# Designs tried in a protein design run: designed miniproteins, single chains, continued (3). Part 16

Each design is a single chain, and the fold is of that chain. pLDDT is the mean over its residues in the fold that is shown.

## One batch from the design tools (miniprotein)

Design m8560
Fold by ESMFold2-Fast:
Structure m8560 (fold): chain A 78 residues (1-78)
Amino acid sequence: SAKNKRIIVTFKDGTNLSDAVQQLKDLFGGNPDYQGSSVDEVNNKATIDFKAGTNVDEVVAKVKAIPGVEKVEVVDAV
């Protein structure tokens, strides 16, 4: 069965996290499958939650286009 998806974004050291998070909100704030985001400034990470059935490959491609993104991981969320 399809599960909700969590996208974990790791940013490069020295990335302006406020600007990067604003870009994430601009990309996904109008997406009906977007469930929320959080920022971990200590670890240079953001998480973005999407509902089950989301086109994760398209989401990952958009996230990777943001300046300062080092790594993008996809995990199943409850």
Scores: mean pLDDT 81

Design m8561
Fold by ESMFold2-Fast:
Structure m8561 (fold): chain A 69 residues (1-69)
Amino acid sequence: SEEKKKIEEEVEKLVEKFKNAKTPEEKKKIFDEMIELMKQNPEMVEYILDKLHELMSTYSAEELQEIFK
């Protein structure tokens, strides 16, 4: 549907913003935006979680700890 495509585009935009963010605080803010998007679109939860998993897998445990501490 058109709505699903729009959410997919928003997710891709947030993934790129996360990758380009310079600080853990900026990355956490973008992560929170993705979580909010997931809360507002429960039918897309599996898609968004898959994208989050893929994104998080590109970071070390130490980097993730700095973002989510």
Scores: mean pLDDT 85

Design m8562
Fold by ESMFold2-Fast:
Structure m8562 (fold): chain A 56 residues (1-56)
Amino acid sequence: SEEEIVKAAEEIKKKNPTLPDEGLPMAVAAKLGVPGEKAREILRKAGYDVKPTAKL
C-alpha cells in the first residue's frame, strides 16, 4: 500500500509536472480512495516536500 501510494504520486507528477508536492497527498487520496492524511504521511516519509498532518 505504501509502495502504491508512492507510485501513484510519481505517475501524477509525471502527468502534471506543474503540480507542487503539497498537492500530491490529496490527488493520490482521490485516485486510490485512501485518507488524505495517510497519503500525506507516507509521501512525507518517502521524501516528498509535504507538510505533516495539521493538528486540530
Scores: mean pLDDT 75

Design m8563
Fold by ESMFold2-Fast:
Structure m8563 (fold): chain A 77 residues (1-77)
Amino acid sequence: SEEAKKYYEEGQKYLAQGRYEEAIKLYEKALELDPNYAEAYFNLGLAYGQLGRYELAREYIAKALELDPDFALARNV
């Protein structure tokens, strides 16, 4: 979805700025439009990890890897 991608890209801007709670809200909107958006789940996990919510971070990263296993390879390279 074009709209889901726009929310994802805005989320990445907030993530880069260390604005993790705002990034999370944008990734959640992307996932409302595209529930199979693996990149949005992965970055949602990264944002929660930065907030110290490590168990929740692992759950979202696991969901991203379930949808796109190539994230596992990218993470380990």
Scores: mean pLDDT 83

Design m8564
Fold by ESMFold2-Fast:
Structure m8564 (fold): chain A 116 residues (1-116)
Amino acid sequence: MMPPLGSGAPGDAETEERARRLAERVREAISKLEGVEEVRVAAAATVDVRTGRPVVHVGARVTLKEEYLEPEKQEELAKQIVEAVREAAAAEGLEVAAISVEIVGNEINVGLAAVP
């Protein structure tokens, strides 16, 4: 097997493919949640300077069916998104360095940042 870290490039083809699969898994998981109309997920691969291992930064943007979602439901949705990211990362053999979650109602944009 090729050592992807041997090239030193954080965006090598193998790591990018794993990050892309992670994003797809997260998107599928979130799309099944109650009240979600649309979800967009992006994952960017980088290298942890301490360990030399590939890590991923995940951004999720979720559009709700409702214009307004109660704060408790927004928090619960954000927790479910973070959990989906962790499960997808474990499945793809990637370590998550950062998660950014943006929850968008039809009129309201709420940004959340979570560290795993």
Scores: mean pLDDT 70

Design m8565
Fold by ESMFold2-Fast:
Structure m8565 (fold): chain A 92 residues (1-92)
Amino acid sequence: ASEEEIKQGIVDIAMGLGNLFLKKGDYEGAVEAYKLAIKIDPKNAEAYVNLGEALAKLGKYDEAIEAYQKALEIDPENEKAKKNLEEVLKKK
């Protein structure tokens, strides 16, 4: 496997763990897993969307807004990021 294939495999595992933690209500665990995915692949818009969701669940609305804005910088048409950003802005 290439270095990029190994890197993608680690990102996929980190995203999967983050999704599992999010589903189980371990929002702190989800944040750490998604941050690992972002550290390995800083252009992963989905990781930023999911990070924002986990941060919003923790009441960290300013950090969630930053994560959604970063997702939209990477993928301007990301509907989940747009919707979640609007919802968080109403709670702040």
Scores: mean pLDDT 88

Design m8566
Fold by ESMFold2-Fast:
Structure m8566 (fold): chain A 55 residues (1-55)
Amino acid sequence: SDADIRALAERLGVSPEQVRGALAALRAGVHPGVIAKELGLSEEEVRELERLLAT
């Protein structure tokens, strides 16, 4: 998971800590659009994080 988190952070241009925060919010059932707005990510980028959780 740490390797996946770092790879996603590099792809999204954000910190690993922001990726971990987004993953925690997704696990809590927060809407991807809300997470994107709060973290300054696109909804498409948050969907990449959802794919990681589906694994």
Scores: mean pLDDT 77

Design m8567
Fold by ESMFold2-Fast:
Structure m8567 (fold): chain A 68 residues (1-68)
Amino acid sequence: SAAEELAAAEAFLRSLPNAEVERVGDDTLRVRFHGSVEELIGVALRLIGDFPLLKVEVRGDEIVLTAV
């Protein structure tokens, strides 16, 4: 389910050393990266590939994940 994918994505993102992870709502996760733009884009592409039930949006140095 999308909720299970969101929980798995949260666990993955919290394991990353340069990621600051915040749950903004029941279906929404916000991630701020303190590393490179290349690292941020790499993580976003991995999320798109691994979690097809999640909407992935890149906004500057942040990624926003929404269960749809």
Scores: mean pLDDT 84

Design m8568
Fold by ESMFold2-Fast:
Structure m8568 (fold): chain A 71 residues (1-71)
Amino acid sequence: ADAVAEEARRRLEEIVPGAVREEFPDLSEEEIEEISREAVERAVGMVRALAEAEGPEAARRAAEAALEEVR
């Protein structure tokens, strides 16, 4: 279960800062990192909860949906 959440965390940590920077170019790098960290933690928490409730495959689909919303 946690393996899916940690995989999602790694991907989100790579993608989210770039997406936040593109959406909010006037923010400082520190603000972008803070917002990205909050978004990643929220998404990972949901993926972890879903993995426990519905299994790792459902959690992977939720992680993909969360990544799409961050675009």
Scores: mean pLDDT 74

Design m8569
Fold by ESMFold2-Fast:
Structure m8569 (fold): chain A 87 residues (1-87)
Amino acid sequence: DLKKQIEERYEKHMKKFDELEKKATDPEIRQRIKELKESAQRIYENLLKAYEEAKTPLERDIIGALLTISDYVFDKEIKKLEEEIKK
């Protein structure tokens, strides 16, 4: 279920950003978390909207590909932030 996958990735990343925001004390790291959190909100909300508006299997496949890319990119950025905060 593509919609459920988008919602689960969205919730996962938002929860992780909230956790990182509470742990981060460096103002530059806090700003980067804020910017990534805002980007994730926009991207996942746009994916949900695109899913609701999708009329063809091709459109759903494209949304699924964009979800995969978004998940990968945000996981990578979160991992970088975790390593910097762990210092």
Scores: mean pLDDT 87

Design m8570
Fold by ESMFold2-Fast:
Structure m8570 (fold): chain A 95 residues (1-95)
Amino acid sequence: AKMTKEELVTLLSGLVALHLRHEFGIPAEDARKIREAVEKLLLKYLEEHPELTEDQLIEITNAALEAMAQKLREDPNATVEELIKVFEETFKKAA
């Protein structure tokens, strides 16, 4: 059995939040908000882009995560809302 795209979205959104929590020490509540926002965004993109491959979803998500990580390196006080915006803008440009 292969992982579904919906299962992959759940995994990727969790990994995004966990990475930011582990590498930058963002609070658990902020990590939860990011996970929920990323999951909703990725699910919306799957509905709008049924042709999107699993590999493309992974590549675009990794690029968007790196953009959030870069924002935190430049501004350690970046808000959850600013990080979600960076993710969304990077994902839209790459998708």
Scores: mean pLDDT 84

Design m8571
Fold by ESMFold2-Fast:
Formats: C-alpha cells, sequence, structure tokens
Structure m8571 (fold): chain A 97 residues (1-97)
C-alpha cells in the first residue's frame, strides 16, 4: 500500500504539471487574443461609416475567441488545482504509513 500511494502521488504530480503548462500556454494565448481584440475594435470604429455590419461581426467573432480561450484557461487551472490537491492527499497518507 505504501508503494501504491507513492505511485499515485507521482502520477497526480505528473498530471498537475501537464495542466500547469497547458494553463500557462492558454494564458499567453488569451493575453495575445485580448490585444488583438483591442486592435480589431479600433479598426472597426474607423470602418463603421463604410460597413457597420461587417465591422460589428468582426468584433463579435474576436470577442467569442477571447471567451473560448478564457474558458479553456479556467478549465486547465481547475484541473491543475485538483491534481495538486490529490497529490498532497496521497503524500500525507504515505507519511502516515
Amino acid sequence: EKEELRKKAEEARRLAEEERRRAEELRRELEEAEERLEEVEREAEREREVDEEEAEERVRRMREEVRELASRYAGAAISYIGYETEAEIYERKYKEL
């Protein structure tokens, strides 16, 4: 059982690190997407007099991309916390044996 708890803790730590790296990548993509959204909003404001509908659709699409990235980032962060907590539980149990 002690060896099994060690392996479970190591597996949880490995999964936590994978999700942590994924969250870091998604956070960078989210920051880049937010910068692109600001640029698209500025361009749309200038183009509104020429094609209001096209400008609004462009902004809407970019906002959806930002929302999707934010959701994916949140998911990875939650998974990371879950695996970290799991690893800590197994590590504590291992010390008690």
Scores: mean pLDDT 84

Design m8572
Fold by ESMFold2-Fast:
Structure m8572 (fold): chain A 56 residues (1-56)
Amino acid sequence: SHLEQAERSLALGKERLAQGDRAAARAAFHDAYVNALKAGDEELAKEAREGLERAR
């Protein structure tokens, strides 16, 4: 589902950011954001957007 994809991509973004791979983190957070919006999950969308800002 879009919700499951958003959760997996958000977790991947956090993992990549912790490893210092900002480019991979941004890609994962962007995927999480898009899927969170499709799932209608405003809190996940906010977390993904905050991840994008941290990975800038």
Scores: mean pLDDT 87

Design m8573
Fold by ESMFold2-Fast:
Structure m8573 (fold): chain A 65 residues (1-65)
Amino acid sequence: MEEELRARAEELAERIRELPVVESVRVEDGKIYVRLKGSKRENARVAAAIQIMGIAEGVEVYVEE
């Protein structure tokens, strides 16, 4: 479970890193922390997409602007 969570989180993190306006992505304890650098509008759209991806993969994702 824990090892599978780490692998899944890292895979998801790589996909998130390819999205626009992503400043940084950090994986810690099977959780993903994302910082965005776009406009409020762009950040809202990308944050929503990231949260949906996290739910789909069963990975906790935290987005900071």
Scores: mean pLDDT 80

Design m8575
Fold by ESMFold2-Fast:
Structure m8575 (fold): chain A 113 residues (1-113)
Amino acid sequence: MSEEEIERRQEKIAKILLKEKDQKVRENFIKFVKDFFEKSKDKNNNLPLNKEQFVLLLQKYGIPENVAEEIFDVLDVNNDGVVLLKDIVSVLKPLKESLETLNNFLKETEEKL
């Protein structure tokens, strides 16, 4: 993916997660990205994941099926029903850091109100 495409995909996924009012779902997604990135270091970067495999993987971390499906559709840039491991990592790694920053800001705002 181009940098501009990565940024657009990150924004779309962030909007999906922000619509999810359950903070636990966002925390579970951050944990998924962290665990997935660590586990993917020794894996084939061209490993294909179809929508069913991706949804089941996210559900294992407690992410709802509808949220997982929406995230897959954003990551499936060529609309072939498959996402490569490298594409997932390139989009989700910087998004994880942005979501951690946002969660910290939301926690501080709730403590002050």
Scores: mean pLDDT 71

Design m8576
Fold by ESMFold2-Fast:
Formats: C-alpha cells, sequence, structure tokens
Structure m8576 (fold): chain A 70 residues (1-70)
C-alpha cells in the first residue's frame, strides 16, 4: 500500500499536481477517503487515481485548476 501511495504522489508531481490536486482528482472520480475504509478499498482507490493520472494527465491538471476557483 505505501508503494501505491508513493506512486500516486510521484505520478502527480510528474504532471504538475500537488497534494491538493490529487485530492481534487479523487473527488472528481468519486473515490474520496472515508472512515472505516478497508485496506482493499484504499488500494482500489489509489489504483483508480494513479490509472487516471497516467491515462489522462491533461484532464487531471484541468480538474485541479478548476477546483482552485470553485
Amino acid sequence: MDQLIQDVVDTARQIGLDSFGIADVARHLGVTGRPGMSDQERIQRAQTVIDFLRNNPDQARQIADQSRFG
């Protein structure tokens, strides 16, 4: 799990997103963290975010930019 979190952070930095940008993308994808989330759900959430960042970097940046003004 720690490696997946690090991969999300590293991928986000490569495309110009900070921690707030990662959170904005997760919210857009409907995979925000919640209390009582299982380890499997946390892994699935991280995998969903990293897959989106890798496949849609321009859209990820646009989501982060628009969230800054809303």
Scores: mean pLDDT 75

Design m8578
Fold by ESMFold2-Fast:
Structure m8578 (fold): chain A 86 residues (1-86)
Amino acid sequence: MSREELEKKAEEYLKKAEEAEAAGNYREAAYYYALAGEAYLKLGDVEKAEEAYERAIEALEKAGFSKEDLEELREAYEEKLEKARE
């Protein structure tokens, strides 16, 4: 994708995540927050990627995911963010 297409996609994913969260669809919200995070990493926007991943974890916690599952996902997201900072 072009940079502009990727930026639009990231914003679309955030909007869908926020709409899903407002509707109480926390699993769907987490999915879109994670997609937004991936798009921001591809753009080199590590700060926005971190925010998106944090919101994904929060949404999954509200969806009733276990502490063990949330910790595993958090570690995976932190590894992605750390590699992007190199």
Scores: mean pLDDT 84

Design m8579
Fold by ESMFold2-Fast:
Structure m8579 (fold): chain A 68 residues (1-68)
Amino acid sequence: SAMEQKRLERVLEGARRAIEEGNLAAVLQAVRDLLKLGRPDLAREILRLAEEAGQREIAERVREVLAK
């Protein structure tokens, strides 16, 4: 639905800002929310964004969540 797409867009935008700010807790929350919504593709996109931003600790913690 359009409301579900807007929710996904907001979660992903929040994750991008959190990565730029180095906010680990907010990034992990976004990953968990996307997994609960059945969107592991977008959770993997957050991992890619963290890696591209050079946020090594955040990227490692996201990989741990995705491995579960």
Scores: mean pLDDT 86

Design m8580
Fold by ESMFold2-Fast:
Structure m8580 (fold): chain A 90 residues (1-90)
Amino acid sequence: SKLELLQLAALKVEALLDRFEELAEPEDMPLIEELRKLLDEIQQAIENKDYEKALKLLEKALELLEELARKLGVDISEEIREIRELLKKA
């Protein structure tokens, strides 16, 4: 279902963010805090069945995760591709 695909995408975003928090320097914390706030907004949109909003916020989260990954020198290209495939199917 659309709900299950969006929930799985959100879970994968959370897992990536958790990994980046372990690698983060103090200078990265503002972006991590923005991503945490965005993840909370995504969860609320999913709970409210506002799937259009959830999809838009998830895409924004992927852009910020890509920015953070570039700063940390981590390749997450496969994870981003997998999440985008979930969003396309939703």
Scores: mean pLDDT 87

Design m8581
Fold by ESMFold2-Fast:
Structure m8581 (fold): chain A 62 residues (1-62)
Amino acid sequence: SLTDEISLAMVRIALGAARAAGFSAEEIREFGERTLEKLRPLMSEEALEEARRIVEEAAARA
């Protein structure tokens, strides 16, 4: 859905900014989890699983 697409884009942008700011892997996971908690009511279960993968990928590249 459009809301899923927008929410996933917001997650990618937020995590990219955190990584650029020098966040550690742990900081990226914590920030990502807080972001997902706020966006959860706007997202489907499939979009939430994708968002969790985006968080882990961002943390792995930190």
Scores: mean pLDDT 84

Design m8582
Fold by ESMFold2-Fast:
Structure m8582 (fold): chain A 76 residues (1-76)
Amino acid sequence: ASVEEALELLKLAKRTAEALEAGDREEAERLAEELERKAREAGVSQELIDRFREAVKKGDAAEVLKIGKEIAEEAA
């Protein structure tokens, strides 16, 4: 995957975390779905994507950002 793809994934993770902190569940789920799709296209492991989804489901913005960074690193 490219550096540009990794940066886009990191931006999506940050926006997802911000939506969760704002209480906007609908926006957080939309952004998470887009991140999951792009992560799969970039060859990120399904296990890591599943961990990201679980963090979003729990509403844990800090964990979402942490796992999002791991996803971006794997995509790079």
Scores: mean pLDDT 85

Design m8583
Fold by ESMFold2-Fast:
Structure m8583 (fold): chain A 80 residues (1-80)
Amino acid sequence: PKITIELKDGRKIELEVGEEITLGEFLKKLAEKLEELGDVPESLLDSLKEAAEENKDEKISYEEAKFYAEILQDILNELL
């Protein structure tokens, strides 16, 4: 299934996730998509990559990934 993060400027990030994913994999995919979009601070990308490494073994469900996406959408909209 897909998770969509919508930014205040109308840009959308779509992440393909399985029924089971790690939080680290989810954050890594998000960082890769943000890097692809451009105009994102390097410090934000580095922070996401660090968080991904710290959470590499944390298994999450699709519902939990969607919840994290909502939190990250709010954080990204404060920073961008």
Scores: mean pLDDT 80

Design m8584
Fold by ESMFold2-Fast:
Structure m8584 (fold): chain A 60 residues (1-60)
Amino acid sequence: AVEEILKKAEELAKQGMSAEEVARYAFRLALDKGLDPQTAAEVGERARKIALELGAPEEP
Protein backbone atom coordinates (compact mmCIF):
# COMPACT_ATOMS: atom_id res chain seq x y z
CA ALA A 1 0.00 0.00 0.00
CA VAL A 2 1.03 3.66 -0.44
CA GLU A 3 1.36 4.16 3.33
CA GLU A 4 3.95 1.36 3.61
CA ILE A 5 6.03 2.90 0.80
CA LEU A 6 5.94 6.35 2.43
CA LYS A 7 6.90 4.90 5.82
CA LYS A 8 9.92 3.19 4.21
CA ALA A 9 10.81 6.47 2.47
CA GLU A 10 10.77 8.24 5.85
CA GLU A 11 13.09 5.58 7.32
CA LEU A 12 15.54 5.91 4.41
CA ALA A 13 15.59 9.71 4.70
CA LYS A 14 16.36 9.39 8.44
CA GLN A 15 19.22 7.01 7.55
CA GLY A 16 20.81 9.69 5.34
CA MET A 17 19.46 9.13 1.83
CA SER A 18 18.92 12.24 -0.31
CA ALA A 19 15.43 13.37 -1.32
CA GLU A 20 16.16 12.37 -4.95
CA GLU A 21 17.25 8.86 -3.92
CA VAL A 22 14.22 8.46 -1.64
CA ALA A 23 11.83 9.68 -4.38
CA ARG A 24 13.33 7.28 -6.96
CA TYR A 25 13.12 4.39 -4.50
CA ALA A 26 9.47 5.11 -3.67
CA PHE A 27 8.50 5.53 -7.35
CA ARG A 28 10.17 2.24 -8.34
CA LEU A 29 8.68 0.37 -5.38
CA ALA A 30 5.19 1.68 -6.23
CA LEU A 31 5.53 0.39 -9.81
CA ASP A 32 6.83 -2.98 -8.54
CA LYS A 33 3.74 -3.25 -6.31
CA GLY A 34 1.48 -2.78 -9.36
CA LEU A 35 0.37 0.83 -8.84
CA ASP A 36 -0.42 2.78 -12.01
CA PRO A 37 2.27 5.18 -13.33
CA GLN A 38 0.38 8.33 -12.28
CA THR A 39 -0.11 7.09 -8.71
CA ALA A 40 3.53 5.94 -8.60
CA ALA A 41 4.67 9.44 -9.66
CA GLU A 42 2.54 11.00 -6.89
CA VAL A 43 4.01 8.57 -4.34
CA GLY A 44 7.52 9.53 -5.47
CA GLU A 45 6.74 13.24 -5.10
CA ARG A 46 5.23 12.71 -1.63
CA ALA A 47 8.34 10.75 -0.61
CA ARG A 48 10.55 13.61 -1.86
CA LYS A 49 8.60 16.14 0.23
CA ILE A 50 8.80 13.93 3.33
CA ALA A 51 12.59 13.59 2.92
CA LEU A 52 13.03 17.35 2.46
CA GLU A 53 10.87 18.09 5.54
CA LEU A 54 13.12 15.74 7.55
CA GLY A 55 16.20 17.72 6.43
CA ALA A 56 17.53 15.42 3.72
CA PRO A 57 19.60 17.08 0.95
CA GLU A 58 17.99 17.30 -2.49
CA GLU A 59 20.85 15.45 -4.22
CA PRO A 60 23.43 12.85 -3.12
Scores: mean pLDDT 82

Design m8585
Fold by ESMFold2-Fast:
Structure m8585 (fold): chain A 102 residues (1-102)
Amino acid sequence: MTVEEVAESLRALADGLRQAARDGIGVTGEFEVVLDPEDGSARVKGKVTSPESADAMAEALRFLAEALRERKVGVKKEIKTPDGGEAKVELRSDRAVERLEA
């Protein structure tokens, strides 16, 4: 599996969450996407409670997709919504990228 394939999958998940929110579908829960489960070096974690927090989670997934594609490391982004939802993304090292290319 390539970095581009993973980035495309993350964007597809982001687009799906945004579309569901636009269509009035309620998506709720705590979600975590980890690309290196042993080290947690690349992850998105979110708490979705509303369509607004679903959109925030989609933004975080797209941010990780772009960071991976551009091999940006040491990056973090956190989005909080007024209703207590949140999305947090970080790429701590290129180790997750190296594992995906192996």
Scores: mean pLDDT 73

Design m8586
Fold by ESMFold2-Fast:
Structure m8586 (fold): chain A 91 residues (1-91)
Amino acid sequence: GEEAALEAARAGAEAARAAAAGDFEAAAEYAREAGRKARESGGSPEAVEAAVGAAEAAARAAEAGDAAAALRGAIAAALAAIGAGIDAELA
């Protein structure tokens, strides 16, 4: 539950770092990892869908070479993953 949410948040942070550095391949890979780990978080379906959606948007932006969109999506994915982890603790 929480461990997977923390791993998703870390992957989102790494995706943001890679996007800021212009490493779009790494940014896309970390964003996809954030989405996978968010699915393992055990949060509500709504919280998990928000985290996965942000992660997939970040990966697509990185693949398109849009650093600003990739960074925004990666940050959103990390924050949504934290929210999913908190939600999982109450469920």
Scores: mean pLDDT 80

Design m8587
Fold by ESMFold2-Fast:
Structure m8587 (fold): chain A 68 residues (1-68)
Amino acid sequence: SEEEIKKEILKKIGEILDLIGDILELEEKLKKTTDPEEKEKIEKEIKELEEKIKELLEEIKELEKKLK
């Protein structure tokens, strides 16, 4: 039970790290982009990824409570 919860937390941490990688790639693309429409699209994609990270962090917090 505890081991299963820890594995689920580690999986979610891995997903967060992947999303951070995606954000960093999009931020690099944003720095090189001059088209206003494309900039807005990239900024929207970054925001959507940041919201996914927030959701995963809340899920981790709920799982962590079960370990106490």
Scores: mean pLDDT 87

Design m8588
Fold by ESMFold2-Fast:
Structure m8588 (fold): chain A 73 residues (1-73)
Amino acid sequence: MTISQETLDYEIAEALIQMTLAIAKVAIEHGEDPEEALASARRIIDRVLSKITDPEKQAELRAQAEADLARLA
């Protein structure tokens, strides 16, 4: 059983993005400004995505994250 570094980085990035989205949702539910919470989440997601070396996988995760962020607005 071998997990490539790229696969590991992708799975970690996906998990971090999901955690970031969950934190943003909780913050908004507790009265934080949605625009401020979403801007903070986007900043974290951008940093996470910068670690993905595969541009197709990076684009896929970015598109999914943007769709999820739009649902929280």
Scores: mean pLDDT 80

Design m8589
Fold by ESMFold2-Fast:
Structure m8589 (fold): chain A 114 residues (1-114)
Amino acid sequence: AERLARATRLVGEAMEAVSRGDAQKAIELAKQALEEAPPDARRVKGLAYITLGRAYLLLGDYEKAVEAFEKAVQASADDPTLRAEAYRLLSEAYKKLGDEEKAQTWENEARRAA
């Protein structure tokens, strides 16, 4: 119970850091949220991985952003809305990497899941 509450708070703070453009703080907070999250806290983990990926996009670390969004997809198996967002973000990250074929693949998956 306490771990889930802490993870939820840390994810919220990480999302606020992303909104302010504070990528490094967002990464620290998102990683702490993942560390605190119970194994079964799939939604919190999905949100934390999405936030981590968004922070890496802000830093231009597109390969780490892809890794984070792939983990967000895995965490969001039971959440179609969150999974669709993760697919959309994977497409964005692959566009930044110049991989137009993979970007199109994930954009199609996002539209199918929405």
Scores: mean pLDDT 89

Design m8590
Fold by ESMFold2-Fast:
Structure m8590 (fold): chain A 77 residues (1-77)
Amino acid sequence: SSVRKAAQLLTAAGIAFAGGDYELALELLEEAFELAREDPELLREIAEMARKMAEKTPDPELARRLEELARRAEEAA
């Protein structure tokens, strides 16, 4: 199912984030968001991870994109 794929992508995003690959983690979170649009729990987890990544990344453009994703996920949840 799309929700199952979204959960797998969220897990993969967490691994990428833990490894310091914020760009890959953002791409995986964006894909997870597209698939999880009607799952409030998964959307909240996406938002939480995106906000945490935004605080850790030294790239201001990447931080902006992560904050935007977090806001969209919070609004959809």
Scores: mean pLDDT 85

Design m8591
Fold by ESMFold2-Fast:
Structure m8591 (fold): chain A 60 residues (1-60)
Amino acid sequence: MVEELRDAIPAEVLERQRELERELRRREEELEKLYKEGKMSEEERKEALLELGRERARRL
């Protein structure tokens, strides 16, 4: 039972934040995989990460 140190944040908000975080995490992992496989350049990876950063900032 996790009762201590809980903020007064609605469960819906926490679920949406976890969903967004999970989605962004998957996108980052996919980009890293493509880069490691040589299917994208370092510049392309940086641009895609910047787009993800903008998405995160927009939704936070």
Scores: mean pLDDT 72

Design m8592
Fold by ESMFold2-Fast:
Structure m8592 (fold): chain A 83 residues (1-83)
Amino acid sequence: MAAEEVVELALELLETAITKGPGSPEVEELRERAKEAYKKAMEEYKNTPDPEKQKEILGKMTVSAAFLGVEEADELIEEYLRK
């Protein structure tokens, strides 16, 4: 759920940056919301006992972090490669 929201916000952020400009207040609002969703997705990842679902969550977080400019992207990529 939370990981899916991060993916949706990443796509909306990209579209908004293209249509309204990367410095628009709408883009900044989406970045803040995406960071919150990202933190929820990380909590979901830690609390998921199913290894297949855990890998899906981590994958979605890793890809989305790159588009959102989340500073934890490198750490997530490293953790994903270890799984």
Scores: mean pLDDT 71

Design m8593
Fold by ESMFold2-Fast:
Structure m8593 (fold): chain A 70 residues (1-70)
Amino acid sequence: MEKKAEEYYEKGKEALEKGDYKTAIEYFKKAIEYAGEDYARANLGLAEALQLMGKYEEAARYGARAVRAR
């Protein structure tokens, strides 16, 4: 379970670096599915991808989840 979450998180990061924000969002969401909704790194990556797409309100929600996930 945890290994799958890390795998999807890394794929999300690769997609983000390539500018494929929609694919990055999909992979970060899969990482959250495997690790749980409080997976800070995946929530932060999802927030960044959403912000780069101009979806600032959605980005703020996922960013807040990342901060709460201590």
Scores: mean pLDDT 79

Design m8594
Fold by ESMFold2-Fast:
Structure m8594 (fold): chain A 95 residues (1-95)
Amino acid sequence: ALEEAVRLLEEAGRLIAEAAAADPDLMHQAELSLLLMGVYITRQLAKQGKAEEAAEAARRLAERLRELAKTVDPELAEKLLRAAELLEEAARLLE
């Protein structure tokens, strides 16, 4: 379960990084960079055995990604929504 949750967090981070690289809007890039840092912190919490904190962090990141998806181009929105799904699945596995 932990290894699978970490894999899902890494895949979510990859999608967020791809969205940041593709979006020319500097404010979107800044927000996506903060979200990517959030994924890194969540992964570290999971690896440290702080499963409940990691699950809560993942759910908060998923919600922020869904909100940001409303403001970006549809192609980028698809990547952000997929990242949110992966974060929610990771949270479920960490419970």
Scores: mean pLDDT 86

Design m8595
Fold by ESMFold2-Fast:
Structure m8595 (fold): chain A 82 residues (1-82)
Amino acid sequence: MATVEATITAENGEIAKELAEGVEDSVSSVPGVTAEGEMVSDTTFKLTITAPNEEAARDAAEGFNSAKTETPGVVDATAELK
């Protein structure tokens, strides 16, 4: 198993919360992948993604980073393999 820690910062708390819920739903749709989210601040949430292997974890991280370019109101989005 491999773990990815993703952090996203939005312009405001409503956007951050909406993004956290959307990302969790999207990730949870992949068999064998689980996601656990928490709000770190009003505008920042952290998502811990657990995947069955490093390749799946890397794919999830790349997908998360790509989502930043599609989402208005995102200030920063990063994902890191652990």
Scores: mean pLDDT 72

